# Designed miniproteins, single chains: the designs that were tried, part 71

Each design is a single chain, and the fold is of that chain. pLDDT is the mean over its residues in the fold that is shown.

## One batch from the design tools (miniprotein)

Design m2468
Fold by ESMFold2-Fast:
Formats: structure tokens, C-alpha cells, sequence
Structure m2468 (fold): chain A 77 residues (1-77)
């Protein structure tokens, strides 16, 4: 589980570093969903910071509201 969590975290960081890649906003959303399900195996504060960055980067994307909602769920843990 920890290996999967680290891979998911690295994948989210890669997406946020390369937001112009195809389906970047969807990949960020899916990464946050996976990390929420693995919250016991990650630094939640780090994931929240990445979620807040995703909200800023993808503010104009139709998925912005869902990304913001997941980030709030992570912050509430």
C-alpha cells in the first residue's frame, strides 16, 4: 500500500509540473481520489498542498469544483 501511495503522489506531482499534458486535470482529480482512499499511508498535509496547487492550476477546467471538494475532504481529515 505504501508503494502504491508513493507512486500516486509522484504521479500527481508530475501532472502538476506538466499541466499542459492531455487530460492533466482529469489525471489530477483521479490522483487526489486515489490519495484520499490511501490517506492512512501518506502525509495528508503534503497531499492537501498539492490539491490546493491543482485548484490554482486547473481553475478554468470543468473539474475545478471536484478538485476543490476533494482537497477540502483531505483537509478535514
Amino acid sequence: MRSTALSALAGLEDVLANPETPNAAERALRGLQLLLSLADHVDVARVVALGEEAVRIFADDPRAAEIAALTRELAAL
Scores: mean pLDDT 82

Design m2469
Fold by ESMFold2-Fast:
Structure m2469 (fold): chain A 69 residues (1-69)
Amino acid sequence: MKVEELLERVKKELEEISKIPDRNEALQRITQLRAEFNAELDRLGLTPEEKQKAAQEFNKLIKETRKKL
């Protein structure tokens, strides 16, 4: 899997999470998504720079989603 495919999947999951009316449930889903993302990121064999960039993009998406909750 490419980093771009992983981030697009994260975007779709976050859009679904933003539709959850219970904020606590939405935050729990974000926590689970973060754990899954980190596990998958570790499996991709990326350079340190690529890992850092992917983590920054992920954190940006999480921050934007949390502002909508």
Scores: mean pLDDT 80

Design m2470
Fold by ESMFold2-Fast:
Structure m2470 (fold): chain A 59 residues (1-59)
Amino acid sequence: AERDALLAQAQELEELAKKYFEEGKRFDKIDPSKGAKLYGQALVYESEARRLRGRAAAL
């Protein structure tokens, strides 16, 4: 079903966001510029996951 596909994609993006947040946190004290880029990417993945979950909820 379309809902299940959207939820599966959202879950994958949430896992990517978690990974990027963890890496960003690790680099925050060593390379703040790299840390900031990793946090930015994590927020993009999190936003997209939220959008997909919203679409699934509307079905």
Scores: mean pLDDT 84

Design m2471
Fold by ESMFold2-Fast:
Structure m2471 (fold): chain A 94 residues (1-94)
Amino acid sequence: SLEDIEKELLARLLALMDEQRVPQEEKDAFVAMLSAGGRRVREALEAGDLEGALALVEETTARLTAFFRSLGLPEAVALVEELGARIREALRAM
């Protein structure tokens, strides 16, 4: 499900950030960005706006990708791209 992919993304990225000793402030910023993005996607879906939901996934993926690039974490960038693609596939399958 969409929620399961979001949980996997959260868990795997937090584990990577912990391994790379990323400061707590940056981990909190990541959690806030993911939570805000997920909420906006769910609100669009509840409104029946699939195109808006897909656009919000792209926007959130771009924000997270830029964030992890700024931290110098190429593995996190790759993971965001992979899980973002899976979220888009899950939405299109609805």
Scores: mean pLDDT 86

Design m2472
Fold by ESMFold2-Fast:
Structure m2472 (fold): chain A 104 residues (1-104)
Amino acid sequence: RQQGVDLLQQGDYDQAIQVFDQVIQQNPNDSQSWRNRGLAYLAQGDYDLAIQYFQQSIQLNPNDSQSWSSLGVAYLLQGDHDTARQYYQRSLQLDPSNLIGSGS
């Protein structure tokens, strides 16, 4: 999964997806790999797949604040502002530091 995260940060989305797929095949309960797979699809503009993988991550770990915020981003990019707001609020309840652009 760390190799996949590094590939994701470098923009190697196809390779990142392959690494996350391998991790998920070996450990289907790895919520972080589901989230990271969603991030790769989100970066490629596949919002429907991104949403599915973020939802899977949340089902495995409902306290993963980053999955909630990422789900909010995916819905925002689809134009569903009400759903995006609800997921951002959940993310902030779990981890207030997820509020990007807030100075204080």
Scores: mean pLDDT 79

Design m2473
Fold by ESMFold2-Fast:
Structure m2473 (fold): chain A 73 residues (1-73)
Amino acid sequence: SAVEAGQEAIEELQKLGLSEEEAKLALQLAKHYIDEGKSREEIVKELMKELGLSRRKAEEVVRLTEKLLEKIA
């Protein structure tokens, strides 16, 4: 389910040191930018700017968000 897939993504981001709330916000924000048609690099930069994430963490957020969207397509 979408709920289960979302929970798995949150848990993976928590392993990288994000809180549950930070993980939820990061995934929602990444989805918003993907829906706007932003490039992967633009999304990574916005996540770093808005949430203070390292590049590695921001790239992982984008990867997990893309994987989630593929499962619900």
Scores: mean pLDDT 83

Design m2474
Fold by ESMFold2-Fast:
Structure m2474 (fold): chain A 72 residues (1-72)
Amino acid sequence: ASAELRARVRETLLRVPGVDEALAERIVGGLLDQGATLEDLQALTPATLTHIAGVDEALARRIAEALHAEFG
């Protein structure tokens, strides 16, 4: 992923209540370092986020909604 895409994902995550900078970096690393594309971000499920970031289901749902709103 480009540095610009990484920055946009990070900024979007930081707008979600309950996401701090450390959690945002962990999610960005878990997705983009594995080669996630814009389509992958649009198709993210809360279950994927709980697996890669260790967040609860409610926070995972809020993160998925924020990413879908920004990139969908």
Scores: mean pLDDT 78

Design m2475
Fold by ESMFold2-Fast:
Structure m2475 (fold): chain A 94 residues (1-94)
Amino acid sequence: MAELFREAASLARQAATAAREGKYDDAVKLFEQGVKLAREAGERSENPEAQQLARVAADLMEEAIKYMREGKFDEAVTLAEQAARVAEQAARLE
């Protein structure tokens, strides 16, 4: 499951980069993929702390999607960077 958490973190960073480049539709799609992988990693993890961090990472990416849709791109990028760090923390527990 560490690989799924690392992939979720990578997708969050790719979404932040896409948002900074003005590729807003691509950023939203990358966040949606990151949410799915973070949730899948959490469901497959037997570690309760990793499960909780998976939920936090998914929630941060969902909030980033909301900010993207509201035109708050800088806030979405900040949440993406936080989600990536949380997903990497979860990966280290696996």
Scores: mean pLDDT 88

Design m2476
Fold by ESMFold2-Fast:
Structure m2476 (fold): chain A 63 residues (1-63)
Amino acid sequence: GMVATENFFFIPDPSLSPAQWQEILQGVRDVYRQGLEQGLSSGQVNRLVQQKYEQLLAEKLAA
């Protein structure tokens, strides 16, 4: 996946179900919104989004 600007663009992992992929996207969007609400810079928000994406992806692949 790739975070561009204010729009997230992630390619679905073929090993994940559509439901698992939607849960990952929702979690990433929630972190993005919260970061912006906290007044974090775009760079800080992108870093948190990438960390959350990697965390959720690892959790879904391990389950």
Scores: mean pLDDT 72

Design m2477
Fold by ESMFold2-Fast:
Structure m2477 (fold): chain A 94 residues (1-94)
Amino acid sequence: SQADQLWQQSVGRFQDALQMIDDALRSQYSGQQLDDTIDRIRSIRGQSVVLSQRSMSLMSPSDRQRRRTQFNDLYRQVTRGMQQIVDRRMDIRR
């Protein structure tokens, strides 16, 4: 269904963001590279939010509840990872 396609696109973007976070934390990135990575992850997270909202609007109430739980878990993981990159960026400035 269109709902399933939009949901899978959203999940894929969250997974891409998590990979970018892992790569940044394992690499010797400059401050500028970390800033650019944070901006890209923030953009991808925003796109995932829009795709998830569009997907969930097409679902039954029970399916929306299940997907909302999955969405919240992915969103929290990406947000926590972004914060780790921000913290590392701040340490470089000190």
Scores: mean pLDDT 88

Design m2478
Fold by ESMFold2-Fast:
Structure m2478 (fold): chain A 78 residues (1-78)
Amino acid sequence: SHRELVIKITALNIRITGLEFQAKLLNAPKSLQDRIKEVKQKVKELVAEYKAGKVSDEEALKRLDELMDEAEKIEKEI
C-alpha cells in the first residue's frame, strides 16, 4: 500500500542518516562512507521513479527491502 511505502521509506531514510553520522564519528573507511551515499542515492532514485509511476507498490516495496538489507550489511562493517 502507499501508506506502507511511505512508512518504510521514512524508516530507511532515518537509518541512512544514522549510518552517515556513525561513519563520520567512527572515522569509517571511505569505501563504507561511499556505500552509504550509494544507498542514499538509490532511495532517492526509487522515490523519483515511484512518483513518476514507473514502479508499482509491490516492486517499490521489494526494492526498499533490498536497500534495507544493504544498510544492515554496511552497519555490521562500521
Scores: mean pLDDT 87

Design m2479
Fold by ESMFold2-Fast:
Structure m2479 (fold): chain A 71 residues (1-71)
Amino acid sequence: ELLAEAAALFQQAMEELKEEYIKKIGEEELKKLKSLPFEYIEEAMRLATKAGTEAAKVLEKELKEILEKRK
């Protein structure tokens, strides 16, 4: 629980400080995620939900859209 809180703060700080790099990496990761098997996307979504950070919520939204698109 304390680890999750520390991870959330760290992710928020990284998002603010490295927003430009995160956007570029995000584009490549999104292309990669779209090519992954359905099972991998479901597992990633589960992990993002469990993290409970703002960055994880954004990732969860993107993963949810990918899952819906593949149905």
Scores: mean pLDDT 57

Design m2480
Fold by ESMFold2-Fast:
Structure m2480 (fold): chain A 91 residues (1-91)
Amino acid sequence: SEAAERRALAERGLAELPGLIAELAEALGSERLKERLEKALERAPELTDEELAAIEAFLREAAQRELSPEELEEAVERLVAGVAARLLREL
């Protein structure tokens, strides 16, 4: 039951991620960053609950523009690269 609850939370988070990505891309003014994030998520339909929570927390903070645009862009690239590297290792 608890595993099913965590799975439902992860699925809900995945559904919310495109909206958070759109807000982040708008705040940064970067269409390329938005495309890159969307592509990475399309190829990563299943994230760990910890990765999902970390991404959501970061995107919410970024959407509120607490970091500089340069720091936001660098940090987002590192998050995408980290998820991609893990998925590549799990292949």
Scores: mean pLDDT 59

Design m2481
Fold by ESMFold2-Fast:
Structure m2481 (fold): chain A 65 residues (1-65)
Amino acid sequence: SVDEQTEKVRAEIVRIYGGIRDDYLKGKLSPEKYKEAMELYDKALNAKTLDELQEYLERMKKIYD
């Protein structure tokens, strides 16, 4: 169902954001990239559609690029 897919994507965003935060705390990520990840995470928390969540997930995956 869409609800199950939405929960799965939200969980993946949380996991990836946690990794980004940990990398920032270890000095492996710039403050600018970490701020970008925080802004994407906030947008994901307020997202109402699966399509928006998937867009934020893909943008978060590219934070190191």
Scores: mean pLDDT 87

Design m2482
Fold by ESMFold2-Fast:
Structure m2482 (fold): chain A 66 residues (1-66)
Amino acid sequence: ADDLRAVARAVGGEEQEGLLGFAEALLRSTPEQVRTGLEGIEKHRDKLPKEVADAAREMARLAAAA
């Protein structure tokens, strides 16, 4: 939980609130839903700022591993 929020805070700026919302969604998801979300992020990685895409993938990976 804290690790996901720490990743979101490390990005900072305008994207921080969106990433914190994503962290809360991941914490309420099943491992299967997290894996599906990670696949969605990878499909749209090129359409996101690199920092946001990398942070979202790291957060989803941490949630899936828990």
Scores: mean pLDDT 70

Design m2483
Fold by ESMFold2-Fast:
Parts: sequence; C-alpha cells; structure tokens
Structure m2483 (fold): chain A 74 residues (1-74)
Amino acid sequence: MPVADWSEAEIEEARAVLLAHVGRLLRAQGKSDAEIAAALAAFDETFRAWIEASKDNPEGAKTLTDLIETAREA
C-alpha cells in the first residue's frame, strides 16, 4: 500500500518495525548500545523525512513500503 494512504497508527507501527530491525542488525555487527542509540536516532529523523516526501511521490512511497516489508520478513 502506498505510504500516502497510511494512517498515523500504521506509520508508527512501520517506524517501530524498521527501528527494531536496524537495532538487531547493528547488534549483530557488534556495535555498542551508545552507537546503536545514535544510529537509531539518525534513522528515525531520516524515516520521518521519507514519510513526508513519500506522501507526494509514488516512487518514494513504493521504495519505503518495499523496505518495510523486507524488515518484516527479516
């Protein structure tokens, strides 16, 4: 589904899934809790920018949706 059609609850759920996935990948790479926290904060800011950009861009919305589906499958 395109991100432009998502409710705020769906956006928050997608954010939680992606942050959890990124956190697990960084832990698997041996990153410290401080490095993980900093990376997740930077990712959260980027994710918010992607959501806003995707509301007006169908290609961006599809890319973000594909990324979220990949994170759910991992």
Scores: mean pLDDT 72

Design m2484
Fold by ESMFold2-Fast:
Structure m2484 (fold): chain A 97 residues (1-97)
Amino acid sequence: SSSLVEQAQQALQQLQSDDVDTQLAAAEVLTRLAESGDPRVLEIALQGADILLQSDDPRLQRAALELARAVLRHTEDHDIMLRAIGLILRAIGLLLE
C-alpha cells in the first residue's frame, strides 16, 4: 500500500529529530508498519534502525534492536534478512559497551 510507505517515510523523517521521545515514537511506528511484511516498508525500517544506531543513547540503540528484530520476523527476502541480522549484532555490541 502506498499509504504504508508514506507513513514509513514520515516516521523515517521524524528519526532526524534531536528529541529522543520523538525518535522513540517514530521507531515504534516503523516497528508496527514492519508487521505488514511490505518489502518497501522493511527497506525504510532498516534505514531507520541504521539512523538509531548512530546515537550513543542506549534507549535509541534498544529501539534499533527491536526494529531490526521486527524486520527479521516479517521478511522473506534473503538480502533484507542478512541486513537485519547485521543491525541486530551491531546493536547488541553497542549495548554491551
Scores: mean pLDDT 90

Design m2485
Fold by ESMFold2-Fast:
Structure m2485 (fold): chain A 88 residues (1-88)
Amino acid sequence: LEEVFKETRELAVKYLPEHQEAVTEAVDRAYQRAKELLDKGPREAIAAAVTTLAGEILRVDPSKQDEVLEIARKAAELFRKYAEELEK
């Protein structure tokens, strides 16, 4: 899980380098929510993490909707692969 969030943080900074500090905080908040929900299931943790990440980043810069959607989409793919491995 930590590795997936590290990759997500690097991805967010790559797309929004002008907001490095704020997007790093957004990823950290998504990580904490995922950890809280992981016991309920990997799918629930993923949904909460992706929703939290997208919402927090969009609040940082609403004009960067395309970048936010791309970050969320790629993060969702990383989380989906992680959850599939946990469910096997």
Scores: mean pLDDT 75

Design m2486
Fold by ESMFold2-Fast:
Structure m2486 (fold): chain A 101 residues (1-101)
Amino acid sequence: MVVTKTLADGESIEFTAEEDADAIRVTIDSASPATVTVKVNGKEVAKGDTIPDIATNKSYVLLPVEIKKGDKVTVTVSGLTAAATVTVELIKSSDDESIGV
């Protein structure tokens, strides 16, 4: 599942999860560092700073979070100097609970 929205500083993407996920990847179309806060059903479950990629003029963060189909997910981005396109992707681990060993 992928959700894309243009956000200004402190704005949020809200969506209902269509599938289970073990992580969330947030990509911002801005090389400026930003802080991403993830809430599931109104509870803060993950928070992280984006890693700038100067070659693509983007920044991204991968946050481990358990999401179930039907959960209400809110992704808030702070620290943006201008409105930027934010892409949120739900990542599934394969049949075990560990991501990437």
Scores: mean pLDDT 79

Design m2487
Fold by ESMFold2-Fast:
Structure m2487 (fold): chain A 68 residues (1-68)
Amino acid sequence: DAARRAAREASEAAARGDAAGAAEYGKLIWQTGPNGERGAEAAVRAAERGDAAGAGSAKYQAWLSAME
């Protein structure tokens, strides 16, 4: 439930170009997922280089794939 909400918020933040917001929600997704902190770190790194889609949407897609 919380992970689903975080995934939706990350995707929406990325869609509007909010890299920082996308990374924050991306961290929540990865912390509840199989890659934990490693995935959260990758989301932050993507946001730091200005990749809003990578920070949010890519993490959302990865989370959906992990859930099958």
Scores: mean pLDDT 59

Design m2488
Fold by ESMFold2-Fast:
Structure m2488 (fold): chain A 58 residues (1-58)
Amino acid sequence: NKILENYKKYYDEILKKMEKARDELVAKHPERKEQIDKDFENAKKKMEEDYKNLEKSL
């Protein structure tokens, strides 16, 4: 499915940007590393759920 493939590429690109943003935030605010890591993990899980729901809807 071309739509699903394009969405997956977009998804992976956004994930890389989020990883970079997380690393920058940790470097700037190391005291908040645990919270930043949790926020990143939660965002990643949400993205995984959105992708899975898209697969089910197709």
Scores: mean pLDDT 80

Design m2489
Fold by ESMFold2-Fast:
Structure m2489 (fold): chain A 109 residues (1-109)
Amino acid sequence: SLLEKQQTGQESALLSAKNSRASAKNLADAGDAAGEAKLLAASDQALKASQLKDPNQMLEELKKISGDVGRAANEVAEALTDPRLATLAGAEGGMVVISLSVSAVSIEN
Protein backbone atom coordinates (compact mmCIF):
# COMPACT_ATOMS: atom_id res chain seq x y z
CA SER A 1 0.00 0.00 0.00
CA LEU A 2 0.98 3.66 -0.31
CA LEU A 3 1.24 4.04 3.47
CA GLU A 4 3.54 1.00 3.77
CA LYS A 5 5.81 2.40 1.02
CA GLN A 6 6.00 5.76 2.84
CA GLN A 7 6.80 4.06 6.18
CA THR A 8 9.53 1.87 4.63
CA GLY A 9 11.08 4.90 2.92
CA GLN A 10 11.03 6.95 6.13
CA GLU A 11 12.61 4.14 8.19
CA SER A 12 15.42 3.64 5.64
CA ALA A 13 16.12 7.39 5.44
CA LEU A 14 16.26 7.67 9.24
CA LEU A 15 18.67 4.72 9.48
CA SER A 16 20.84 6.36 6.80
CA ALA A 17 20.86 9.61 8.80
CA LYS A 18 21.95 7.69 11.93
CA ASN A 19 24.73 5.85 10.05
CA SER A 20 26.03 9.10 8.53
CA ARG A 21 26.17 10.75 11.97
CA ALA A 22 28.08 7.78 13.41
CA SER A 23 30.59 8.01 10.53
CA ALA A 24 30.86 11.79 11.06
CA LYS A 25 31.75 11.24 14.74
CA ASN A 26 34.50 8.78 13.77
CA LEU A 27 35.94 11.31 11.30
CA ALA A 28 35.80 14.07 13.94
CA ASP A 29 37.69 11.79 16.36
CA ALA A 30 40.32 11.30 13.61
CA GLY A 31 40.64 15.10 13.19
CA ASP A 32 38.89 15.36 9.80
CA ALA A 33 36.56 18.35 10.22
CA ALA A 34 35.83 18.54 6.47
CA GLY A 35 34.81 14.87 6.34
CA GLU A 36 32.66 15.33 9.44
CA ALA A 37 30.87 18.29 7.81
CA LYS A 38 30.18 16.28 4.61
CA LEU A 39 28.65 13.36 6.51
CA LEU A 40 26.59 15.63 8.79
CA ALA A 41 25.22 17.33 5.65
CA ALA A 42 24.38 13.88 4.19
CA SER A 43 22.64 12.97 7.47
CA ASP A 44 20.54 16.16 7.30
CA GLN A 45 19.62 15.43 3.65
CA ALA A 46 18.49 11.89 4.58
CA LEU A 47 16.44 13.28 7.49
CA LYS A 48 14.71 15.78 5.17
CA ALA A 49 13.92 12.97 2.71
CA SER A 50 12.24 11.05 5.56
CA GLN A 51 9.79 13.99 6.00
CA LEU A 52 8.51 13.95 2.39
CA LYS A 53 4.85 12.90 1.95
CA ASP A 54 4.92 12.12 -1.80
CA PRO A 55 6.44 8.64 -2.38
CA ASN A 56 7.63 9.60 -5.88
CA GLN A 57 9.44 12.70 -4.59
CA MET A 58 10.90 10.67 -1.71
CA LEU A 59 12.15 8.06 -4.21
CA GLU A 60 13.93 10.73 -6.29
CA GLU A 61 15.54 12.35 -3.22
CA LEU A 62 16.62 8.97 -1.79
CA LYS A 63 18.24 7.99 -5.12
CA LYS A 64 20.12 11.31 -5.18
CA ILE A 65 21.18 11.19 -1.52
CA SER A 66 22.28 7.53 -1.83
CA GLY A 67 24.84 8.43 -4.52
CA ASP A 68 26.04 11.55 -2.70
CA VAL A 69 26.51 9.74 0.64
CA GLY A 70 28.42 6.87 -0.95
CA ARG A 71 30.74 9.24 -2.81
CA ALA A 72 31.35 11.38 0.29
CA ALA A 73 32.23 8.33 2.42
CA ASN A 74 34.66 7.01 -0.22
CA GLU A 75 36.32 10.44 -0.71
CA VAL A 76 36.83 10.84 3.05
CA ALA A 77 38.11 7.25 3.42
CA GLU A 78 40.72 7.90 0.71
CA ALA A 79 41.77 11.22 2.29
CA LEU A 80 42.36 9.72 5.75
CA THR A 81 44.78 6.98 4.51
CA ASP A 82 44.09 5.06 7.75
CA PRO A 83 43.06 1.52 6.67
CA ARG A 84 40.86 1.04 9.75
CA LEU A 85 39.06 4.39 9.32
CA ALA A 86 38.88 3.92 5.53
CA THR A 87 37.26 0.49 6.04
CA LEU A 88 34.80 1.86 8.62
CA ALA A 89 33.84 4.88 6.49
CA GLY A 90 33.42 2.68 3.41
CA ALA A 91 31.32 0.10 5.26
CA GLU A 92 29.03 2.75 6.81
CA GLY A 93 28.73 4.54 3.46
CA GLY A 94 27.88 1.24 1.81
CA MET A 95 25.20 0.52 4.42
CA VAL A 96 23.68 3.98 3.87
CA VAL A 97 23.66 3.47 0.08
CA ILE A 98 22.11 -0.02 0.45
CA SER A 99 19.49 1.27 2.92
CA LEU A 100 18.49 4.16 0.62
CA SER A 101 18.52 1.89 -2.47
CA VAL A 102 16.23 -0.65 -0.77
CA SER A 103 13.93 2.21 0.25
CA ALA A 104 13.90 3.55 -3.34
CA VAL A 105 13.01 0.10 -4.77
CA SER A 106 10.26 -0.39 -2.15
CA ILE A 107 8.67 3.01 -2.91
CA GLU A 108 8.85 2.45 -6.71
CA ASN A 109 7.30 -1.03 -6.44
Scores: mean pLDDT 57

Design m2490
Fold by ESMFold2-Fast:
Structure m2490 (fold): chain A 84 residues (1-84)
Amino acid sequence: QDEIDKQILVRALREAAERVPDPRVAEILRRTAEEVERSKSLEEANQAGLRGMEEVRRVATPEQVAAAVKALNEAAEKALAEAE
């Protein structure tokens, strides 16, 4: 659901950037985390995240996109578990 706190999303994006093997994908995820952190609402944060993933899909292979999505999901689950 839409209950992921903006700060959890920022942490997940930063952790995923450290785990993905492609340095271009890592750089996009890191910049996306900065944009999410600067957002003024959860809606704006979600829009920033979507734009970041569109950029990943533009520069990455389907396999690299799948790896980035997996890293984000694993990092988000960990961030949620650490928050509560």
Scores: mean pLDDT 79

Design m2491
Fold by ESMFold2-Fast:
Structure m2491 (fold): chain A 56 residues (1-56)
Amino acid sequence: MQVIPLRGARAALAAQFLNTFGPPGTRAEALPETNSVVLLAGPLEAALRLRDAIDV
């Protein structure tokens, strides 16, 4: 489990984006109070690339 911080993207949308476009087995959950996403399962490197695409 890893916490992925966001700069400007909304946590709920970022979590949905990671779950939709991540490789099979990706599980992400939003933490809106800290504006971050928790990666519960799946490769971190893929999740970080997808975060960088949405977190503009």
Scores: mean pLDDT 78

Design m2492
Fold by ESMFold2-Fast:
Structure m2492 (fold): chain A 94 residues (1-94)
Amino acid sequence: SEEDKKLLEQAVETLLGLLRKLGERVGVPEEELEELLEELREEIEKVAEKIDPLELLKELDRLFQSHAEKLRNARSPEEFKEVFNELIEEVKKL
């Protein structure tokens, strides 16, 4: 439904905002961080064409929870980018 799509869009923006803050905290350069965030957004949009919005929201929540500790505990830009790319690859598999 339109309401479900709007909920998904709001959740995605919230997730991307949190990921931006975590990346900034460990010193990921702004240009590289925006590139990663845009790639994640694009991959989510591709999956949204195939799957129900609420089911996608549940899968994104599950994937984020499974990667949240690693992202929060990343000690370098390189570590953060590695975990972020793992998240992108898992989204692509949905």
Scores: mean pLDDT 86

Design m2493
Fold by ESMFold2-Fast:
Structure m2493 (fold): chain A 109 residues (1-109)
Amino acid sequence: MSKEQILRFTAASLLLTGFLQQFEIAMKQGNVPQSQRDDAVNQLQQLNKQIVQQILAMVQDPSSRAAQLARIRQAIAQMRGIIDSFKSKIDPAVYNELLATLEVILSVA
């Protein structure tokens, strides 16, 4: 694994972790019920794991890059859908920051 590949993987992992933490805090501040927060966090944790595995797959097999990028885009679209379901409960500035973070994650993959 090259230094660049390690840095990209580390950046994506940190961004995904920070994204999840920021979204959970935003839901708490918006008075989203615990059951709905737990469900959303669980779904996002599964999508985060998929994205990390897809980045690793591209590193191990460069020929898979186009297919893995398509899967990452699909996972990010699902993450956006989850956030959009809470848009009315989340501060607009935080909502925009969450969307910007998803775009950065896609750019480092």
Scores: mean pLDDT 84

Design m2494
Fold by ESMFold2-Fast:
Structure m2494 (fold): chain A 63 residues (1-63)
Amino acid sequence: MTKTEIKEEGNELTITVSGDGSMDDLRISADLARAVAIATLNAEVKSVEVSEGKVVVTLEIKK
């Protein structure tokens, strides 16, 4: 089961995808969330961190 959590801190958006799925499934989920954030919020990717069962994407919302 995959969980997606979104945190806002000022103009930063952190998308955390975690769960028992394959790393490929977690990456696909993170890539989709990233693409939506870029398209919808004019956001810029700051970092993508991949660890066991977890993908964290940090974005900055541009004005």
Scores: mean pLDDT 76

Design m2495
Fold by ESMFold2-Fast:
Structure m2495 (fold): chain A 100 residues (1-100)
Amino acid sequence: DEKEIEELEKLIEEKAGEFSKKLEELLKKNSSKSPMEQIIKLLEILGAPKEEIEYFRKNKEDREVQQRAIELLMKRIYEKLKELAGEENVDKVLAASASL
């Protein structure tokens, strides 16, 4: 039902807003760092494996490594949103979006 989906979207937006504020504060604290160093710091905080963090730190200027770091960051953010809003709620909104 449309109302149920709207309520779930609002819940996800509220949780995403809280998470986005935390990320913004973190980026402000690290504003003097390169974009890649900021991505690595976010990955570390989101619980990425130490071996992957070291790999990204050693290969900061490699475009393929930069792309992999961004993809992993997006995946970790999505996993965190599922944790905060509930996996069933996130999956329900995704299913509704796909059925449009």
Scores: mean pLDDT 68

Design m2496
Fold by ESMFold2-Fast:
Structure m2496 (fold): chain A 92 residues (1-92)
Amino acid sequence: SKIEELLREMKKKVEDARKKGLISQEDADALIKGLRRAEEAIRKGDRFEAEITLTFLTMQLSILKRHSEDEEAKKVAEELLEKVAEIAELVE
């Protein structure tokens, strides 16, 4: 599904950003945990849990974008925010 594809792309972007040193291991682990929680909630059809998890991911990514000094890191956070918004629209 489109949602599963977006979640896989996001996980890959987070892992790639961590390997490049653009985000900390702690931030990467938190984002991956959030993405796994969102995936499970969506898979189970738990719309409320999915909404809460996507909101939390949006907050974490917004903080990462704001506090990053590196323009490449800001761009990664922005691209991830756009993907979270797309998933949220698809979940309704």
Scores: mean pLDDT 87

Design m2497
Fold by ESMFold2-Fast:
Structure m2497 (fold): chain A 71 residues (1-71)
Amino acid sequence: DELLEYNKKVYESHELSEFEQELLKASNEEELPYFYSAFAVKQIKTEEEREELEELSKKTREELEKKRKEE
């Protein structure tokens, strides 16, 4: 899917924190597209909407981190 590939590229164009890089490595292939999409969407939204999107991104990060720890 070109949209998912684009979102991944947009995510990678930003400097990833060490925490975010570890989450990507621990993620299953099924979850990886959702992770990238959550970060990419931040570029499109206004400042007011950004905070709501950050909450969704945090939830995605927490779920990916849980899977890392459960191994």
Scores: mean pLDDT 56

Design m2498
Fold by ESMFold2-Fast:
Structure m2498 (fold): chain A 97 residues (1-97)
Amino acid sequence: SPQDLVEAAKKDVEENKDASDNVRAVLLIDLGRAYYDNGDYEGAIKAYEEASKTSNLYLQSKALDNLGKAYAKMGDWEKADEYYKKSKEYYKKYKES
């Protein structure tokens, strides 16, 4: 179930708190998706915001795209548009690096 995925993802984040920022970013994106699928858009936003702090341009763009989707689900179209634009900009930087 979506709730079982949330519990599994929380465990993965907690067990990997000393891992590299890139590994933690992947796990935080997975946690955000689990929250999103469970309808917890506030939980998803917090996890994606934490994931977006990574130095990995691809993972930053992915976290920003997912932030846009979560804000859109909450009806915040202005923030959704802002994060979609940032995601595209970071993805472009990734492709040009």
Scores: mean pLDDT 89

Design m2499
Fold by ESMFold2-Fast:
Structure m2499 (fold): chain A 120 residues (1-120)
Amino acid sequence: MVSDLPKEKQERLKKILALSALLMYAGYKFTGDPRYLRMALKLVTILLNMDKIPAEDAEALVEKIEKALKLEDIEEIQEALLTLEPEVDELLKKYNLKVNEEESLKKLKEIEKNVEKYLE
């Protein structure tokens, strides 16, 4: 489980998931495209349930997210993150995690308000 990882690795995984969710939410605010909001809420659902996910599966997803985040163009980053939706959906199904829109949106807004804590 992710909770079995060293604190530094847990904080890195949470930071990358939070940043990717914020980038998806920014995409939604800019475009109005509901695919961005849907992906943001799914990523936040993974973040909220990391204690229920094996470390290897969480690390594998975050490695793919980090690869997308290394792209130079913000639009390319956002498109690359959207292409990861099937892999996020497989994790949600595998661990029987359901998106609670109200809870996930509340957490997403909390992350946005405290973004400075995720950029360091």
Scores: mean pLDDT 85

Design m2500
Fold by ESMFold2-Fast:
Parts: structure tokens; C-alpha cells; sequence
Structure m2500 (fold): chain A 70 residues (1-70)
């Protein structure tokens, strides 16, 4: 669900706003990459199922990267 992935990116954006300077630079870049990927999928007009699968995989990867850094 694209709404689910948007909520995830919104949550990560809020984490940057609240903890921004305390997050490693790599974690900040991961959040930005997730936002860019979500925007690209929406702009491209991908079918919902395809967009959800792609963004879900990327979300898990970036969350794992952030967790490793924290």
C-alpha cells in the first residue's frame, strides 16, 4: 500500500526533524533515498502492487542500514 510506505517515509522525515543532528549522515541519506524512491514510483504511475513491492524492499533495506548505524 503506497499510503503505508508514505507513512513510513513521513515517520523517518519526522525522525530527521526531531533527531537530525544526532543521526549519522548515512542514516539521513537513507531517509532521503526512501523519499526520492517513493516520489519516483508515484510520478511514474506504477501499478500499486509493483510500487508496494519495490518500495517495501527498499524500505526494509534502508531501515536495516539505519538500525546498523544506531
Amino acid sequence: DVDFLRKVTDRMQEALTRYGKNLPEAAQKSVQDLEDTLKESIEKGEPLDVAVDRLSELTEKHVAEIDELL
Scores: mean pLDDT 63

Design m2501
Fold by ESMFold2-Fast:
Structure m2501 (fold): chain A 89 residues (1-89)
Amino acid sequence: NVEEDSRRMAELNEEAIRKLEAGKSVAEIAREIARKFGGSEEQAEAARLLAEYSNVELTDREKAATAIGVAEYVLLEKLTKEQVEAAFK
């Protein structure tokens, strides 16, 4: 459902921006999003690491999008912490 997906994405973006304004890192936000959508602790940690490797020089808008995107990618592909670490060697 495009309308439900759009609403959910808008809510996630607003939540991510609020957390950035509160001083949370994009990595912590990605971890929390992965947990919120039923990811395992391993998947939450994988999302945190992927965001941390990807977040060197991003604007706040890009940071919010990155947190959401890496959490989604980790959950869809079922990435492990080990796989994320190996990809950035």
Scores: mean pLDDT 75

Design m2502
Fold by ESMFold2-Fast:
Structure m2502 (fold): chain A 77 residues (1-77)
Amino acid sequence: VEELLEEAERLLREAEELLRRATSKEDLQKAMELVQRASEVIAEVRELTKDDEELQRRAEELDGRAKALAHEIAAKM
C-alpha cells in the first residue's frame, strides 16, 4: 500500500510539472490523464485501507490534491 501512495504522489508531481510547462492542449490532456491515474490509485488505497486511519488520512490528502490539480488543468483548457 505504501508503494501505491508513492505512485500516486509521483503521478501528481508529474502532472504538476507538465502543467507548469504546458504549451499545448495535448500537454494539458496528458496532465489530466496523470491526475486520473493518480485518482484511480488513491481509490484503490482507500478500498484496501478501510481500517487504517493513518493510510486513509494520507489517501484523503492526496485525493484533495488530485481534485485541486484537475480543476486547475480544466481551467486552462
Scores: mean pLDDT 81

